Designed miniproteins, single chains, continued (2). Designs and how they scored, part 16

Each design is a single chain, and the fold is of that chain. pLDDT is the mean over its residues in the fold that is shown.

## One batch from the design tools (miniprotein)

Design m4557
Fold by ESMFold2-Fast:
Structure m4557 (fold): chain A 88 residues (1-88)
Amino acid sequence: SAEEDIERLERLSREGGRPSLYYHGHGEIYFEEGKLEKAAEYFRKAAELGEGREKALSLRKLSEVLKKLGKYEEAKKYEEEARKLEAE
């Protein structure tokens, strides 16, 4: 279930010292459920807490959700940030 997946990701994030993974996983679940505003919120939190490749992944997913919400200018900004992180 979605709740079990979230609890698992929270545990792994806490044990590994990576709370970004918890928020990213939560965002993926909301995205799959079509809850785009909630998905964007959780991917944003994941990006704030993540670094390097993990942050880039969350920014790419945030951009994808924002495009589905019609927020193209904001989506492009986060795509650029993700690209720069992946180039480092």
Scores: mean pLDDT 80

Design m4558
Fold by ESMFold2-Fast:
Structure m4558 (fold): chain A 98 residues (1-98)
Amino acid sequence: VTPRQLKLAEARRLFFEGLTSTDREEAARLFEEAARLYEELGDDEMAEILRVAARAMRDGSEEDVRRLEEMRRKAREQGDKLLEDLTQAAIGSIERLK
């Protein structure tokens, strides 16, 4: 297993833990940690999605939720089903914890 593969696995684990967290502040911290790892991997789009999701978790901002919905729409238009599904999962987690 390469260092890059281990970093990607860790980023995915942190994201999943954030999605299943019952605490908004914990979910936000996990998303921020995952975002840092995705940024180190060169996945700036996923890093941005996770930072917006972390902010939405902390403040419940309708603007941040709208931004995530726009990111999901762009992923759909680009045919990036994985990015669309991951963005939708983040939105669902935010909604569950409201």
Scores: mean pLDDT 84

Design m4559
Fold by ESMFold2-Fast:
Structure m4559 (fold): chain A 71 residues (1-71)
Amino acid sequence: EAERLLEEAEELFRRAVEAKAAGKAEEALELARRAFELTIEALRAAGASEEEIEEVRRKAEEYLKKAEAEL
C-alpha cells in the first residue's frame, strides 16, 4: 500500500520540521530517518526496482549526514 506509506512519511517529515523549529534537533533527525525508511517501503510496495531503492537510500543517507553535520 504505497499511498498509505507515503502519507505516513509526509506526516513524519512534517513532524521533523516542527521538531527542528522547536529546537529538538535530535528528535527531528530521528523523525526524518523514519520518514525516509517509509519512503523506501512505499517505493518497494509500488514495484520500484532494487536499484531505484538503493539510489533513494543513498540520497537519504547523504541528506541525513548533512543535517547531522549542521547540529
Scores: mean pLDDT 78

Design m4560
Fold by ESMFold2-Fast:
Structure m4560 (fold): chain A 60 residues (1-60)
Amino acid sequence: ATEAGQALIEGRYEEALDLVVRDYEAGKITEEQARALLDTIVAHGEGEVRERAQAALDSL
């Protein structure tokens, strides 16, 4: 599992969002992996985290 995936399992959505964006920009995860992780954050996150995750998903 990725660090982002582990953060998601633990409910750390803000950290997971940061890790997904960072790892995608670094080429460590694919667009498909980033999309799946961001979609999970959108589904389970609240407020600003959900909005930021949706914006990141729309930018892929």
Scores: mean pLDDT 82

Design m4561
Fold by ESMFold2-Fast:
Parts: sequence; C-alpha cells; structure tokens
Structure m4561 (fold): chain A 70 residues (1-70)
Amino acid sequence: GLEELERQLANLEAALALARENRDLTVAKSALHEAGILLEQAKKLKDERLIERAERVLEEARRLVESLEA
C-alpha cells in the first residue's frame, strides 16, 4: 500500500545518500533500478506526491550513476 511505498522510497533515499558519500557505483546502479520499479508502483496507485518523489529519486540516482561512470 501507500505506507509501504513511502517506507521503500525513504530507505532508497537513505541508500542513495550513502552511495553518494562512498562513491559506490554498484549501490547507485541498484538504487537507479529500484527507483524505476517504485515509480511504476506510484503511477499504478495514482498518488501524485509519491510519483513526484519517486521521479526525484530516479533522477538523483541517474545523475549519481552518470557522475561515477564519467
């Protein structure tokens, strides 16, 4: 449900912050993949706030992967 998705997004945000601090490409790529899945779940639930939050996490994860692969 919505509460579980909110918790998963919060955990992913924390993992992404840790990956950024540690410059961990493997965790960053994992976070990018998971963010995509959570975004599709948010879209199915049609919750605008969760969609926006998931899109932001996806973009942050993508940027981190790009910066670490450069």
Scores: mean pLDDT 87

Design m4562
Fold by ESMFold2-Fast:
Structure m4562 (fold): chain A 61 residues (1-61)
Amino acid sequence: DVDELLELRRENEELAKKYGELSEKYKKEGDTKKAEELQRKRDEALKSAEFNGRLAEELLR
């Protein structure tokens, strides 16, 4: 269902935002390794959001 895919996209976009904020916080605190780990998790969440968005787009044909 398109609505379910759009919801998954939004959830992953929200997760990406939270990971990005945490990454920035730890980077400012000098915890570079934790910041890099969180940035990687952000990128994974963004990829999931993009994947679900693309599936929704295909179903909206």
Scores: mean pLDDT 84

Design m4563
Fold by ESMFold2-Fast:
Structure m4563 (fold): chain A 74 residues (1-74)
Amino acid sequence: SPEEKAWLEFSELVRQAIGRVRADPTLDLDALLAELEKQIEEIAKKYGVSPEFLEEMKRAARHVFNVVRRELAA
């Protein structure tokens, strides 16, 4: 389905972003998340997923970044 294809590409993108943060914890997480959200919008257009699914992907990305931010601050 378009949702499955979008989620797979989204998951790989998030995995790469988290890998960058783990390699360099000095990275600006807010700037990286903003870049990621733009890439998620392009994935949504590419696969023609609903606005609701786009918001789910953005929420998931924000949640993952909040967890990483909390772990780095601990």
Scores: mean pLDDT 86

Design m4564
Fold by ESMFold2-Fast:
Structure m4564 (fold): chain A 56 residues (1-56)
Amino acid sequence: GPAMEELKRKAIEAAKTLVEQGFSEEQALALVRREVEGVLSEEEMEKLLREIRKAL
């Protein structure tokens, strides 16, 4: 739903910001995973991580 799509967009932008700040892609992915852990299902988490990788 819209709330989930907004969360995904914010997570992608957070990952981009982390990479711009000098974190590696893997570090950015790990930090985003930790932040949204417990909010997303495993399936949604895998989808989010794939989307972030494609956006980086």
Scores: mean pLDDT 80

Design m4565
Fold by ESMFold2-Fast:
Structure m4565 (fold): chain A 107 residues (1-107)
Amino acid sequence: DAEAQIRELRERVEEAIGRVEDPRVAEALRLMLEAAEVVEDPDVRVALLTVAAAMAEAAVAGEPPTRLAETAEAAADYVAAHSPDPAAGERAAELLRRAAELLREAG
């Protein structure tokens, strides 16, 4: 079931990336997908992809990139705190912080 959720959420984010007009916002969403791939814990991965899907839909709906950056930073804090592998958690958090930087540049 978690694998099916992960596939569906990833596909939703990838589809939304194609509909995002700002290339920096699109790249930030790709970094969120990479962060989810670095995390091996299924629950943390589902949580990250759920956030990424919500952000992708919000971006398509025209939410300001600066608000998306706040969400990406919160996701970085979450993955660093909840990843069972601290090294994977820090790698994922770095990708999410880079996503937040791109979103601030876009806004």
Scores: mean pLDDT 85

Design m4566
Fold by ESMFold2-Fast:
Structure m4566 (fold): chain A 65 residues (1-65)
Amino acid sequence: ITVNELIEELAKRITDDDKVTEELKELLEKGDYEKAIELAKKTKKINEDAQKNIKKEIEKIYKLK
């Protein structure tokens, strides 16, 4: 599994909005995890499980770099 695949999967879990998915993917690829978390918090489609997993998934992606 590549970092890009993990980023895409995480973005899709957060929202079905393609524009938000693209923005999240770009932020995660740049390593701007703080902004990625902020964007995720603003997304109205985030459910409780997705929010709990966001931090863990971002931390895993960070360790892969």
Scores: mean pLDDT 64

Design m4567
Fold by ESMFold2-Fast:
Structure m4567 (fold): chain A 74 residues (1-74)
Amino acid sequence: MDEAFALVQEAQRAAKQGDYRTAGELYERAGRLFEEAGLPDLAAAVYRQAAKAYEKAGDLERARRAEEWARRLE
């Protein structure tokens, strides 16, 4: 659990520095950990943050995939 929140904090730091690709990857990893922990609402929220980060990075394919993962959990 602590690892998932640590990844969210690192993702927020990467995004603040303009490293949106790294932010997306870190949010994606945090989402998977929340999903494994049985926390789908948190996983969905974090996957949406990953999608937003990937969009800002210009990675539209990963952004769409992350949105799909979030939608699946709702």
Scores: mean pLDDT 87

Design m4568
Fold by ESMFold2-Fast:
Structure m4568 (fold): chain A 78 residues (1-78)
Amino acid sequence: NASTAGLFENLAEQAKTASREELDVLAAIAEMVLGIDKATGTATPEQIEALDRAAQAMRDGNRDEASEYFKKAAELAK
């Protein structure tokens, strides 16, 4: 899904420069998308894992790790 991939690519870029407050907002967005994916069954387990790892990295303040996992989620969404 090109639209979903584009969203995750944008989130990956934002995560690298985000403030702590912005990281919490981005984590909440990732958690919401993850919840929808789990409820609809449209995402693979690998896609779910990548997005979950990105959300956790943002909660931990690990910007580089969050960016890497969002890039992985974007690649898997294509």
Scores: mean pLDDT 80

Design m4569
Fold by ESMFold2-Fast:
Structure m4569 (fold): chain A 70 residues (1-70)
Amino acid sequence: EEEAAKKAYEAGVAAAEKELQAGASPERAINTAVFTAIKTGLELGASGAVANKVAEKVREYAKALAEEKL
């Protein structure tokens, strides 16, 4: 569902921002964001394909954010 994908992306982005704000490494922030996006998407009924697509978008965002903050 479109809403599941949107919420998964938002959750992943929030997780990345929270980890970086807490002083986590870029690797930890990226991994936490990707994991959170996949988990949230699947729990909300997204297919594995949709969850993976959202996870890739979250990974790109988290990597860029980590590079800007450090």
Scores: mean pLDDT 79

Design m4570
Fold by ESMFold2-Fast:
Structure m4570 (fold): chain A 61 residues (1-61)
Amino acid sequence: SSSLEAAKKQYLIKATSELMEKLPQDEADKYSAELGKKLQESKNEEEAKKKADETIEEALK
């Protein structure tokens, strides 16, 4: 299904944009790369959203 892949891309784009706005580039790149890997392993949209939200929360602590 194309909807899960679309959701993963949207969550990655949104998270990367927020991280790049709030963090130095090297830290934003690190968290974005880790999120990309976690999203690849996600089985559904709910799991993808959770991983994106958790990555942002952890990065911005």
Scores: mean pLDDT 83

Design m4571
Fold by ESMFold2-Fast:
Structure m4571 (fold): chain A 62 residues (1-62)
Amino acid sequence: PKVIVKVIEDFEAKTPEELTLKKGDILEILEIVDGENVLAKNLKTGEEGIVPKKYLELLSVE
């Protein structure tokens, strides 16, 4: 199922594998990496990267 989340707080990527997040961005979760991180795609920019789950709020599952 397609999992859509909203970024609730800005986050600046510290590594090339991480995705920089802006509050209000809408992401699609592609893969669960571990208990703290997911692989996500920013639906506005098309960029993919690792995102800490604590910055995300679930919007929909389809």
Scores: mean pLDDT 83

Design m4572
Fold by ESMFold2-Fast:
Structure m4572 (fold): chain A 94 residues (1-94)
Amino acid sequence: LEELLQQLEDSLALGRSIIEHWRETLKKDFLDPERFEDVVLYEAFVLESEAGKPMTFEELKERLTPELKDRILEHLVEKYGLSPEDVEKMRELL
């Protein structure tokens, strides 16, 4: 259990470092379909984990409701400053 928690803490620290790097290239990454899906799934995972309901990416992808998609898009706009054009591209992909 303690080893598992340490691995999760290390993964979260790495995730935060990756997010800081993504802020510099995120507009470019959101225009790349392969990377865009990973970013969306990660942000959805973070939102659900904060709600106290940790999910696997597979479960999350199957449970992408319109409400959750809107929450992800709002979160990405607020956090990363996406343009309206980028938001519409993301809606089409989701």
Scores: mean pLDDT 57

Design m4573
Fold by ESMFold2-Fast:
Structure m4573 (fold): chain A 62 residues (1-62)
Amino acid sequence: SPLEKAKKELEEAIKKGYTRAQLAVLLGSLVDKYNLTKEEVRELAKLLGFDEETIEGLVQAL
């Protein structure tokens, strides 16, 4: 699924040592690339360890 592909790219970026800021930029790119829903963005942001306030801020920017 698009969500699983996006998750895989984020996991690889984490293994490569991407910073939190770089991971947030990558997540935004993956939203456009895979046409992710707000709920899928919440799931991925939780995987990255963002708090609930930050997650809702990211979702509201979509």
Scores: mean pLDDT 81

Design m4574
Fold by ESMFold2-Fast:
Structure m4574 (fold): chain A 79 residues (1-79)
Amino acid sequence: SKEELEKVYKLALDPNATPEEIAEALNSKTGEEGKYILEAYNEMAKTRSTDIDAIIKKLNPKTEETIENIRKFLEFFLS
């Protein structure tokens, strides 16, 4: 939901946030997606880029499912 993505975004702004905390905010059982979401946010903040494809390419996620989830997060954050 939008509220869950906003919670993840707020955690990504916290330098003490862990991938596990981000994964819990998404009701995920794994830290992997939380880690990629945090990395995607950091890349967006660093580059001030709205180029979702460039961010995903730089992060190089291991699966198409992870790529799709990161894309959905970034599209929602930038909308």
Scores: mean pLDDT 67

Design m4575
Fold by ESMFold2-Fast:
Structure m4575 (fold): chain A 77 residues (1-77)
Amino acid sequence: ADEAIARARALAEKAAATGSDEDYLAAARARAEALLAEGASPAEVAALLRQLALGAEAAGRLALAEGLRALADEVEA
């Protein structure tokens, strides 16, 4: 659990430094994995990812928004 949280934090820092959609999506996936490991429900994690996708879409980051929605669907499968 602590390792998953540390990984999510490191990937979030990388995404902030690079600004790339790929790095942001990797950070979101690691965060989703950390939340699931800490006992969050798949529905809660998917809802968070869909909120992040709305933010990405509002920022004009359509590829990132699509990736975040796909990840939310994967978490609920």
Scores: mean pLDDT 83

Design m4576
Fold by ESMFold2-Fast:
Structure m4576 (fold): chain A 56 residues (1-56)
Amino acid sequence: MSLEEAEEAVKGSEKGIEDAKKLLEEGANPRLSQGALDLAEKELKEAREQLKKVKE
């Protein structure tokens, strides 16, 4: 994975978290929205770890 690809993955995951948080705030379906947030947080953590590996 290139540095640019890893940085894009982090940005994408950060947007996913913001979108999931907005769904929770809007009160659409709290159970499903919480699941989406948990997945987005997991993806962000993994994307940040990949970015760190590319920089090492």
Scores: mean pLDDT 76

Design m4577
Fold by ESMFold2-Fast:
Order: C-alpha cells, then sequence, then structure tokens
Structure m4577 (fold): chain A 55 residues (1-55)
C-alpha cells in the first residue's frame, strides 16, 4: 500500500538523519521483504540518504 510505503520511507530517512543507520537499513530490508519496495528502489533511497548526509 502506498501509504505504508511512504511511512516506512519517512522512518528510514528519520533514522538515518539521527545517525541510526543500522535501524534505517533494517527498516529498508523489511520493506523489501514485505514487497513494499523493490531492491532498486531501496538502493535509490539509500543513495539519496547518503547524498543528504554528505552535505
Amino acid sequence: MKEEKEKKIKEVKEAALNNDGDKAFEIMLEMIDEGLISKEEAKEIGDEIQAEKEK
């Protein structure tokens, strides 16, 4: 469901911004396992988070 997908993406970004990369990674894996996102989408989200943190 799109709403659950957006909520989980927000949680991943919040965890990453709080320097809790381990939690962000676990949430992303959970989303893939549940079929909310593809592995390609997870990589894109991870790349975006890394770019944001390297500012």
Scores: mean pLDDT 75

Design m4578
Fold by ESMFold2-Fast:
Structure m4578 (fold): chain A 57 residues (1-57)
Amino acid sequence: MARPVTAADAERLAKIAEEMGNPVSAEAVRRELEKLEAEGVELELVEVDGREYLVEK
C-alpha cells in the first residue's frame, strides 16, 4: 500500500530507520519532512514485503 507522507509520520519513519541500522530521532525526521514539503517534494510511504519505505513520487 502507498500513501502520502506528512511530518506526522516522523516517529514511524524514525522507527523504520532504526530497524534498518540508521538510527535517527523522530524530531530530525520531522524537520526533514517539513523541509521537503516546503520544497514541493511529494513523498509516499510504500509497504513492500511487510516493510515500509519512503519514496519520492
Scores: mean pLDDT 70

Design m4579
Fold by ESMFold2-Fast:
Structure m4579 (fold): chain A 105 residues (1-105)
Amino acid sequence: MKERILKLVDEIIKLAEEIRKLASDHPELVQTADRLIELAEELKKLVEENKPFDEIILTAGRLSAAAGEIELLAEKYGMPEVVELARRIIDLATEILKLIEEEKA
């Protein structure tokens, strides 16, 4: 479980860094991508430190919300590649939540 979640979080960080590079001319997108990276790093720390599932779920939810903000901004700026990357991050966050639910059950 833990190793699988950590791999997903590392993929999220990589995708968010790619968004930051592609959206470098759009300060609002860069700021939201930076916040998403911070949330992903926080999520990684919570998982590594075996923190309660409720804290991990809350942080994963916040991360998904930030990715949703990136998707909306990228659509506004006409950046389909960034929209696709943001959707992939949402999918990965959803997979993390599913893995946690399976572990709790």
Scores: mean pLDDT 85

Design m4580
Fold by ESMFold2-Fast:
Structure m4580 (fold): chain A 63 residues (1-63)
Amino acid sequence: LQVGDIVEAVKDYEAKNELELSLKKGDILEVLAVLGDHYVVAKSLKTGKTGIVPKDVLRVIER
C-alpha cells in the first residue's frame, strides 16, 4: 500500500476508537498516508470520511 492507491475493503471492520474508520466489505477508499507497517489513513469514496484503517483489511485495486 502507498499514498494515492485506490483500495477495497475485503471484510467488514469496526473502528476501535474515534480516529479509526469503520468499513463494510466492498467499500472503496483512497490511501492518504501510510502509518508504519500496520495502518493507513484512508478516505472513503462513498462517505468522504477519513480515518485510520488496518492494512490487512484492504486490497489494492488496479484502477
Scores: mean pLDDT 83

Design m4581
Fold by ESMFold2-Fast:
Parts: C-alpha cells; sequence; structure tokens
Structure m4581 (fold): chain A 79 residues (1-79)
C-alpha cells in the first residue's frame, strides 16, 4: 500500500520518495488523515516546521470528523 511504502521510505531517510508517495495517496483520497499526518512528519524532518504544523492540524480535523478524538488530540499537540 502506498501509505505503508511512504512510511518505510521515511524510516529509511528517503524523504523525497516518502513525500511523492504520500502525495499520490492524497491525490486518490484527500481525506486520508493518516497520510496528512505522515506528510507532516516528512516536512518536519525536512525542516519545514510551519507546513508540517499545517498538515498535522489538517490530519487532526479529519480524525475528529471520523470520531478518532484521541489521535486528533495527539496531532494537535504536535502542531
Amino acid sequence: MLNDEAVRAYAAGRYEEARALLEKVLAEDPDNASAWGNLGDVLEAQGDLEKAREYYLKAARLYEAAGDLERAALLRESA
């Protein structure tokens, strides 16, 4: 699965590959909260802290809409 591939690329330090894979996930499903959160992690690792915060908040709102309040709260703390 593309999201799993992105997580593996991120763990290996291949941030550009991880970003491209997550962008593909979001092109197919823009409401994929996990993909927005993972993209935030990639951007934080690349030093783009402001955009990472934006994407963590996007992920948090999507988790809230899905009823996952605990995961949403954790993402808001990361933002």
Scores: mean pLDDT 82

Design m4582
Fold by ESMFold2-Fast:
Structure m4582 (fold): chain A 89 residues (1-89)
Amino acid sequence: MKTYEATVTGPNGVVREAELTVFSEKIGGPARVKFKDTGIIATLKIVGGSIEVGGTLTLEVVNEISAERLRAAGLDVEVGGTVEVKLTK
């Protein structure tokens, strides 16, 4: 398990600051996003990208609870949609 500072970009181009916790550091594994401004937490699935500082990950919304939480954070997503996460630290 490793925690990164990150920015999350939704399909609508909205960017949010977050912490990303990666549990297994593998494609198909879960990652927890915690938004810094709201404290909202959502668990998403890693579907691609690079799990390292300076890397960018693609995370998929796999359930409606996570979709609702991401929308509450200002990201216009549905189940099966993706967000881009840039690991900054």
Scores: mean pLDDT 83

Design m4583
Fold by ESMFold2-Fast:
Structure m4583 (fold): chain A 89 residues (1-89)
Amino acid sequence: DAKKYFNQGSIAFSEGNYEKAIEYFQKAIDLDPKNYRSWYLLGLAYYKLGNYEKAIEYFRKAEELAREQGDEGGARLSQELIDWIQKQM
């Protein structure tokens, strides 16, 4: 299920295996595309691999979904991450 893949992605991420984390978070999103936390972590994994364009894309999706679900804090965090990455480019 989506929760299983999210958990496996989180473990891979914590171990520094960002490619494996991306694989699991993508599977989580395929099963539950409205889980904005999966989009956040997918974006963060791409950021760790130096793919800033993909990171920003996925953070924007996470922001949109967080706002739709009433998580203004989550939406703001995504906006701050996007802004921070753009300032480093």
Scores: mean pLDDT 87

Design m4584
Fold by ESMFold2-Fast:
Structure m4584 (fold): chain A 96 residues (1-96)
Amino acid sequence: MEELKKIYEKILEDLKSHANVTVLEEKFSEDEYKVKLRLERNGHVSDVEIEIKKEGDYIKVTIRERVPGVPASETTIYINKKDKKVVKIETKDLEE
């Protein structure tokens, strides 16, 4: 729980450094943290969904962003639980 919360707080702080952030929905469990956010920056609005999940020896962070007129994107980050280092980042466009 505490580890997932720390990761979420760091992501939220990073987002707030670039945009006004409104929390729309928060669902929390011991092994998964799901949040829906709205970001407003320079007159643009985007909807962001963040999922943080424990997966074996890793913490998996999935960030999905939807911006009007732009293909939706999904970024997945794998963090090693033992050393807390990012071991993999993968970004995919959800709209072909």
Scores: mean pLDDT 77

Design m4585
Fold by ESMFold2-Fast:
Structure m4585 (fold): chain A 62 residues (1-62)
Amino acid sequence: MKILAEAVEDFEARHPLELTLKKGDKVLVTEVVDEDWWEVQSLKTGKVGYVPASKLEVLSEE
């Protein structure tokens, strides 16, 4: 299943495995690790990293 999501607020990476996002950035969810952290790919930069699921709004699921 492919999940398209959008950042609802800014998130600043604190560790190398985390991805910095700006409010309004669209991402593809690549892995749901748990309820709190998701691995995503930025559609703007192509970079992959972990972000808090609470910072994302799901737009579509396939």
Scores: mean pLDDT 81

Design m4586
Fold by ESMFold2-Fast:
Parts: sequence; structure tokens; C-alpha cells
Structure m4586 (fold): chain A 75 residues (1-75)
Amino acid sequence: MKVSEEIEEVEKLAEEILKKRGYSEEEIKKLKEILEKVKNKEVSEEERPEAVEAVKLWLEAMQEALEEYLKRKAE
């Protein structure tokens, strides 16, 4: 529950990081759609390379977001 709220805050920071890197809102939305397919195990073998790239990009953004989140919480 509290962990879910913290994850949501980190996810929002990850979106902001992607936006600062020059990704458009439409590109971020498309990335989220691919991530949703990954979570639902709806990725086909043909879609795997695109899904892997999307997951990698999101994990990199999430890692930076987590570091920023922890830094802000430490004050």
C-alpha cells in the first residue's frame, strides 16, 4: 500500500526524466502501452525486440528516478 504509493511517485519521476531527455508525451504513452503488454504477458516473439528496448529504457529511467527520489527524501 505505502510501497504502491512510492512506486507511483517514482514512476512519475521516471516520466519527467524521459521528458527532460527529449521524449514527447506521445512517445512516453507508447512506451507505457508496450510496458502494459509486457506486464500482461501479451508480447509475441515478433514484438520481443521492441519490448526489450522499451523495458530497458524504462528501467534506466526508473533507476535514475529512484536515485532522485531517495536523494529528495534524504534532504
Scores: mean pLDDT 78

Design m4587
Fold by ESMFold2-Fast:
Parts: structure tokens; C-alpha cells; sequence
Structure m4587 (fold): chain A 104 residues (1-104)
């Protein structure tokens, strides 16, 4: 099993946030999970999304006013995968991270 986790991406405000996950390289499908930590420290996790090589996953999150931290975890059954994550608010990028999966 190969796993990678993004550096935390922090943003503030209320409204619609879009998380875009791009599988940049890898030959095997990956499972992507998006987690966000709310101002109270509670972690919320989206349902897993499967990405084939070259695919893009999009998550839209409606959030009340606060400061949030997004972390993306990528799991691959085989091979090294490289994934790019971008977080947008009101059409503007508020953060990005790159993930490379490693053996566990």
C-alpha cells in the first residue's frame, strides 16, 4: 500500500470552497479522501473518490464562517502516484499542495 498526505491548506471565510485534485502521474487508480478541520477542531471527511491516471476530482464544500484547514490523503494499491491539490474560494486559489505516495 502506498499513502501520501498533503501539507495543510488553511483558509478563512464563509461560502463555497472548491477542492480540485489532479492525478499528475501514476499507473494505478488512487483513492482520494478530503478532510477539513473546522474552527472547533472537529475533523470532517468526504466520501472516498477514485481517480484513474490523468483524471481530476472536484469537491465543493459549503462552509459557515470560520478558519478551516484542508488535508488530502491519497492511497494507491501499487506504484508511486503524484497528486496536485488546489483549493479555491470565489474563483481565487487560496492554497495548493503536492502529494507523492510512499510505501507504508
Amino acid sequence: MMVGTSAPITFSGAGKFTVIVTLLSGTAPVTVTVSYTDPDGTVHTTPPLTLEPGEVGIHTIELPEGTYTVTVTVTAESGTAKVHVSVYKDGKEVGSAEITTTPV
Scores: mean pLDDT 77

Design m4588
Fold by ESMFold2-Fast:
Structure m4588 (fold): chain A 74 residues (1-74)
Amino acid sequence: MEELAEAIAGALIAIGAEFGLEKGVMDPETALKDAETGLELAEEGKRGDPRAESAAEVGIRTARRTIELAKKKA
C-alpha cells in the first residue's frame, strides 16, 4: 500500500512540475527539485509493488522529461 501511494504521489508531483515549468508559473530550480522528488518516489513505488507499475512508469517518464527541460533553463 505504501509503495502504491508513493508511485501515485511521485507521478502527481512530476506531472505538476512539468505543467508548472511549461506554463512558466514554476521556476526551473523548483521544477527540477520537484521532478527529482517525483522520480525517487515513483522508482521506490515501482520496486516495492507490481500494482504500482503503471503509475510509476508515468511518474518516471514525466520526471525525466521535466528534469531535462529544467536543466536547460537553469
Scores: mean pLDDT 78

Design m4589
Fold by ESMFold2-Fast:
Structure m4589 (fold): chain A 87 residues (1-87)
Amino acid sequence: MKEEIDKAFEELKKAIENGDSQAAQRAARRFAELVDKAINEGKIDDVKYALKKLEELRKESTDPLVRRMLEITIEYAKKKIEELEKK
């Protein structure tokens, strides 16, 4: 999954750097779906890796919609990591 996360990170980063709000929103949704897949598969290390990448993208994003989407995904991932580690 790390390879898929790296690919999603690069896609979203390029969309942000190009100022393409629609492409950035689509890439952010794809990234969120990938995080959800990792959570559903119990891949805690992959979720933690994705969380680190999402925090990096949030710092670089100036689009308020993209930043909000990233923040929601970050909060969701943090909550699910806590739930998975408790079991």
Scores: mean pLDDT 81

Design m4590
Fold by ESMFold2-Fast:
Structure m4590 (fold): chain A 114 residues (1-114)
Amino acid sequence: MSYEEIKELVLSPDPEVRLQGLEQALLQADKYPPEELVELLITAMRDPDEGVRELAIRGLGGLVLHNPDIPVSVLQRALAALQALLADPAASPELKALAQSAIAILQQRIAEVS
């Protein structure tokens, strides 16, 4: 699936279709620039559906662990998005715990490459 097709799926009014789009992006992560996928995941972390937000956080953690060459500027943008999610009163304690785990992964990577 092309990146443009994935972007169309993640803009769907149906959260199940958006979840499918994100899953396809993550399954084909090797075919796309990691920074483009990080921007997609940052957008998905602001989704009104908690399942979409959860997949985005989990996907970001995995993407960072498998892609050591993601630019620090992109990691800093993702870190800011995760920190904003921790401040969101609508986010569940479970979602915030996932965000804290992802923050630890991103902070460790930034420290290693800075």
Scores: mean pLDDT 83

Design m4591
Fold by ESMFold2-Fast:
Structure m4591 (fold): chain A 59 residues (1-59)
Amino acid sequence: SAEEQAEKGNLLGAGAVAIAGSGGDPERARELAERAKELYEKAGMPEVAEKVLAAAEAA
């Protein structure tokens, strides 16, 4: 469902920001952010998908 996809996107997106913000593996953070984007797009939230990627890049 769209709600489940958005929830999974939130978890992966938060993980990407946390990894990037803590100085972790940037490749892993990017992979999680991309997966979060796909989940938000499937949930019908493309604007949220773009914001999640921007947040992960800024962290």
Scores: mean pLDDT 77

Design m4592
Fold by ESMFold2-Fast:
Structure m4592 (fold): chain A 56 residues (1-56)
Amino acid sequence: ADREAMLQRVKDAIRQTEDVFKLPPLSDAELEARAEKILAAAEAGREAAREIAAER
């Protein structure tokens, strides 16, 4: 239910990293796309971890 909150946290983390390392900032569209990919990968990893736990 908190997917939008998680997506916002990922976006904030990317922006914080850009500021700390003085990287060129991503456009808003690139930030959205990058955050979505990171969140999807994290969700897939969490699901895989649950499958491993179920084998025990």
Scores: mean pLDDT 77

Design m4593
Fold by ESMFold2-Fast:
Structure m4593 (fold): chain A 84 residues (1-84)
Amino acid sequence: MVATEEDIEKLVEQHMKKLKENNITPEKKDVEELKKMYKEVLETEDEEKNEELLELMYNSDPETFREFLELLRKRQEEELKALA
């Protein structure tokens, strides 16, 4: 799903923006790690693995994490509509 990759990039950009607002300049390595984490959470169906990744994201930036949760809720709602 092309839209999923766009969503990941948007979330990473928002996370980066929040870090810069707090006078934290993320390194290239940090950007790649964030993108990887968001991608794994969106792609995996493993609840335990998702919980672990989400906890790591929350500890990094709680505000951006809230937007990520809204994205997950929207995805689940669309899945439920498809099954209904």
Scores: mean pLDDT 63

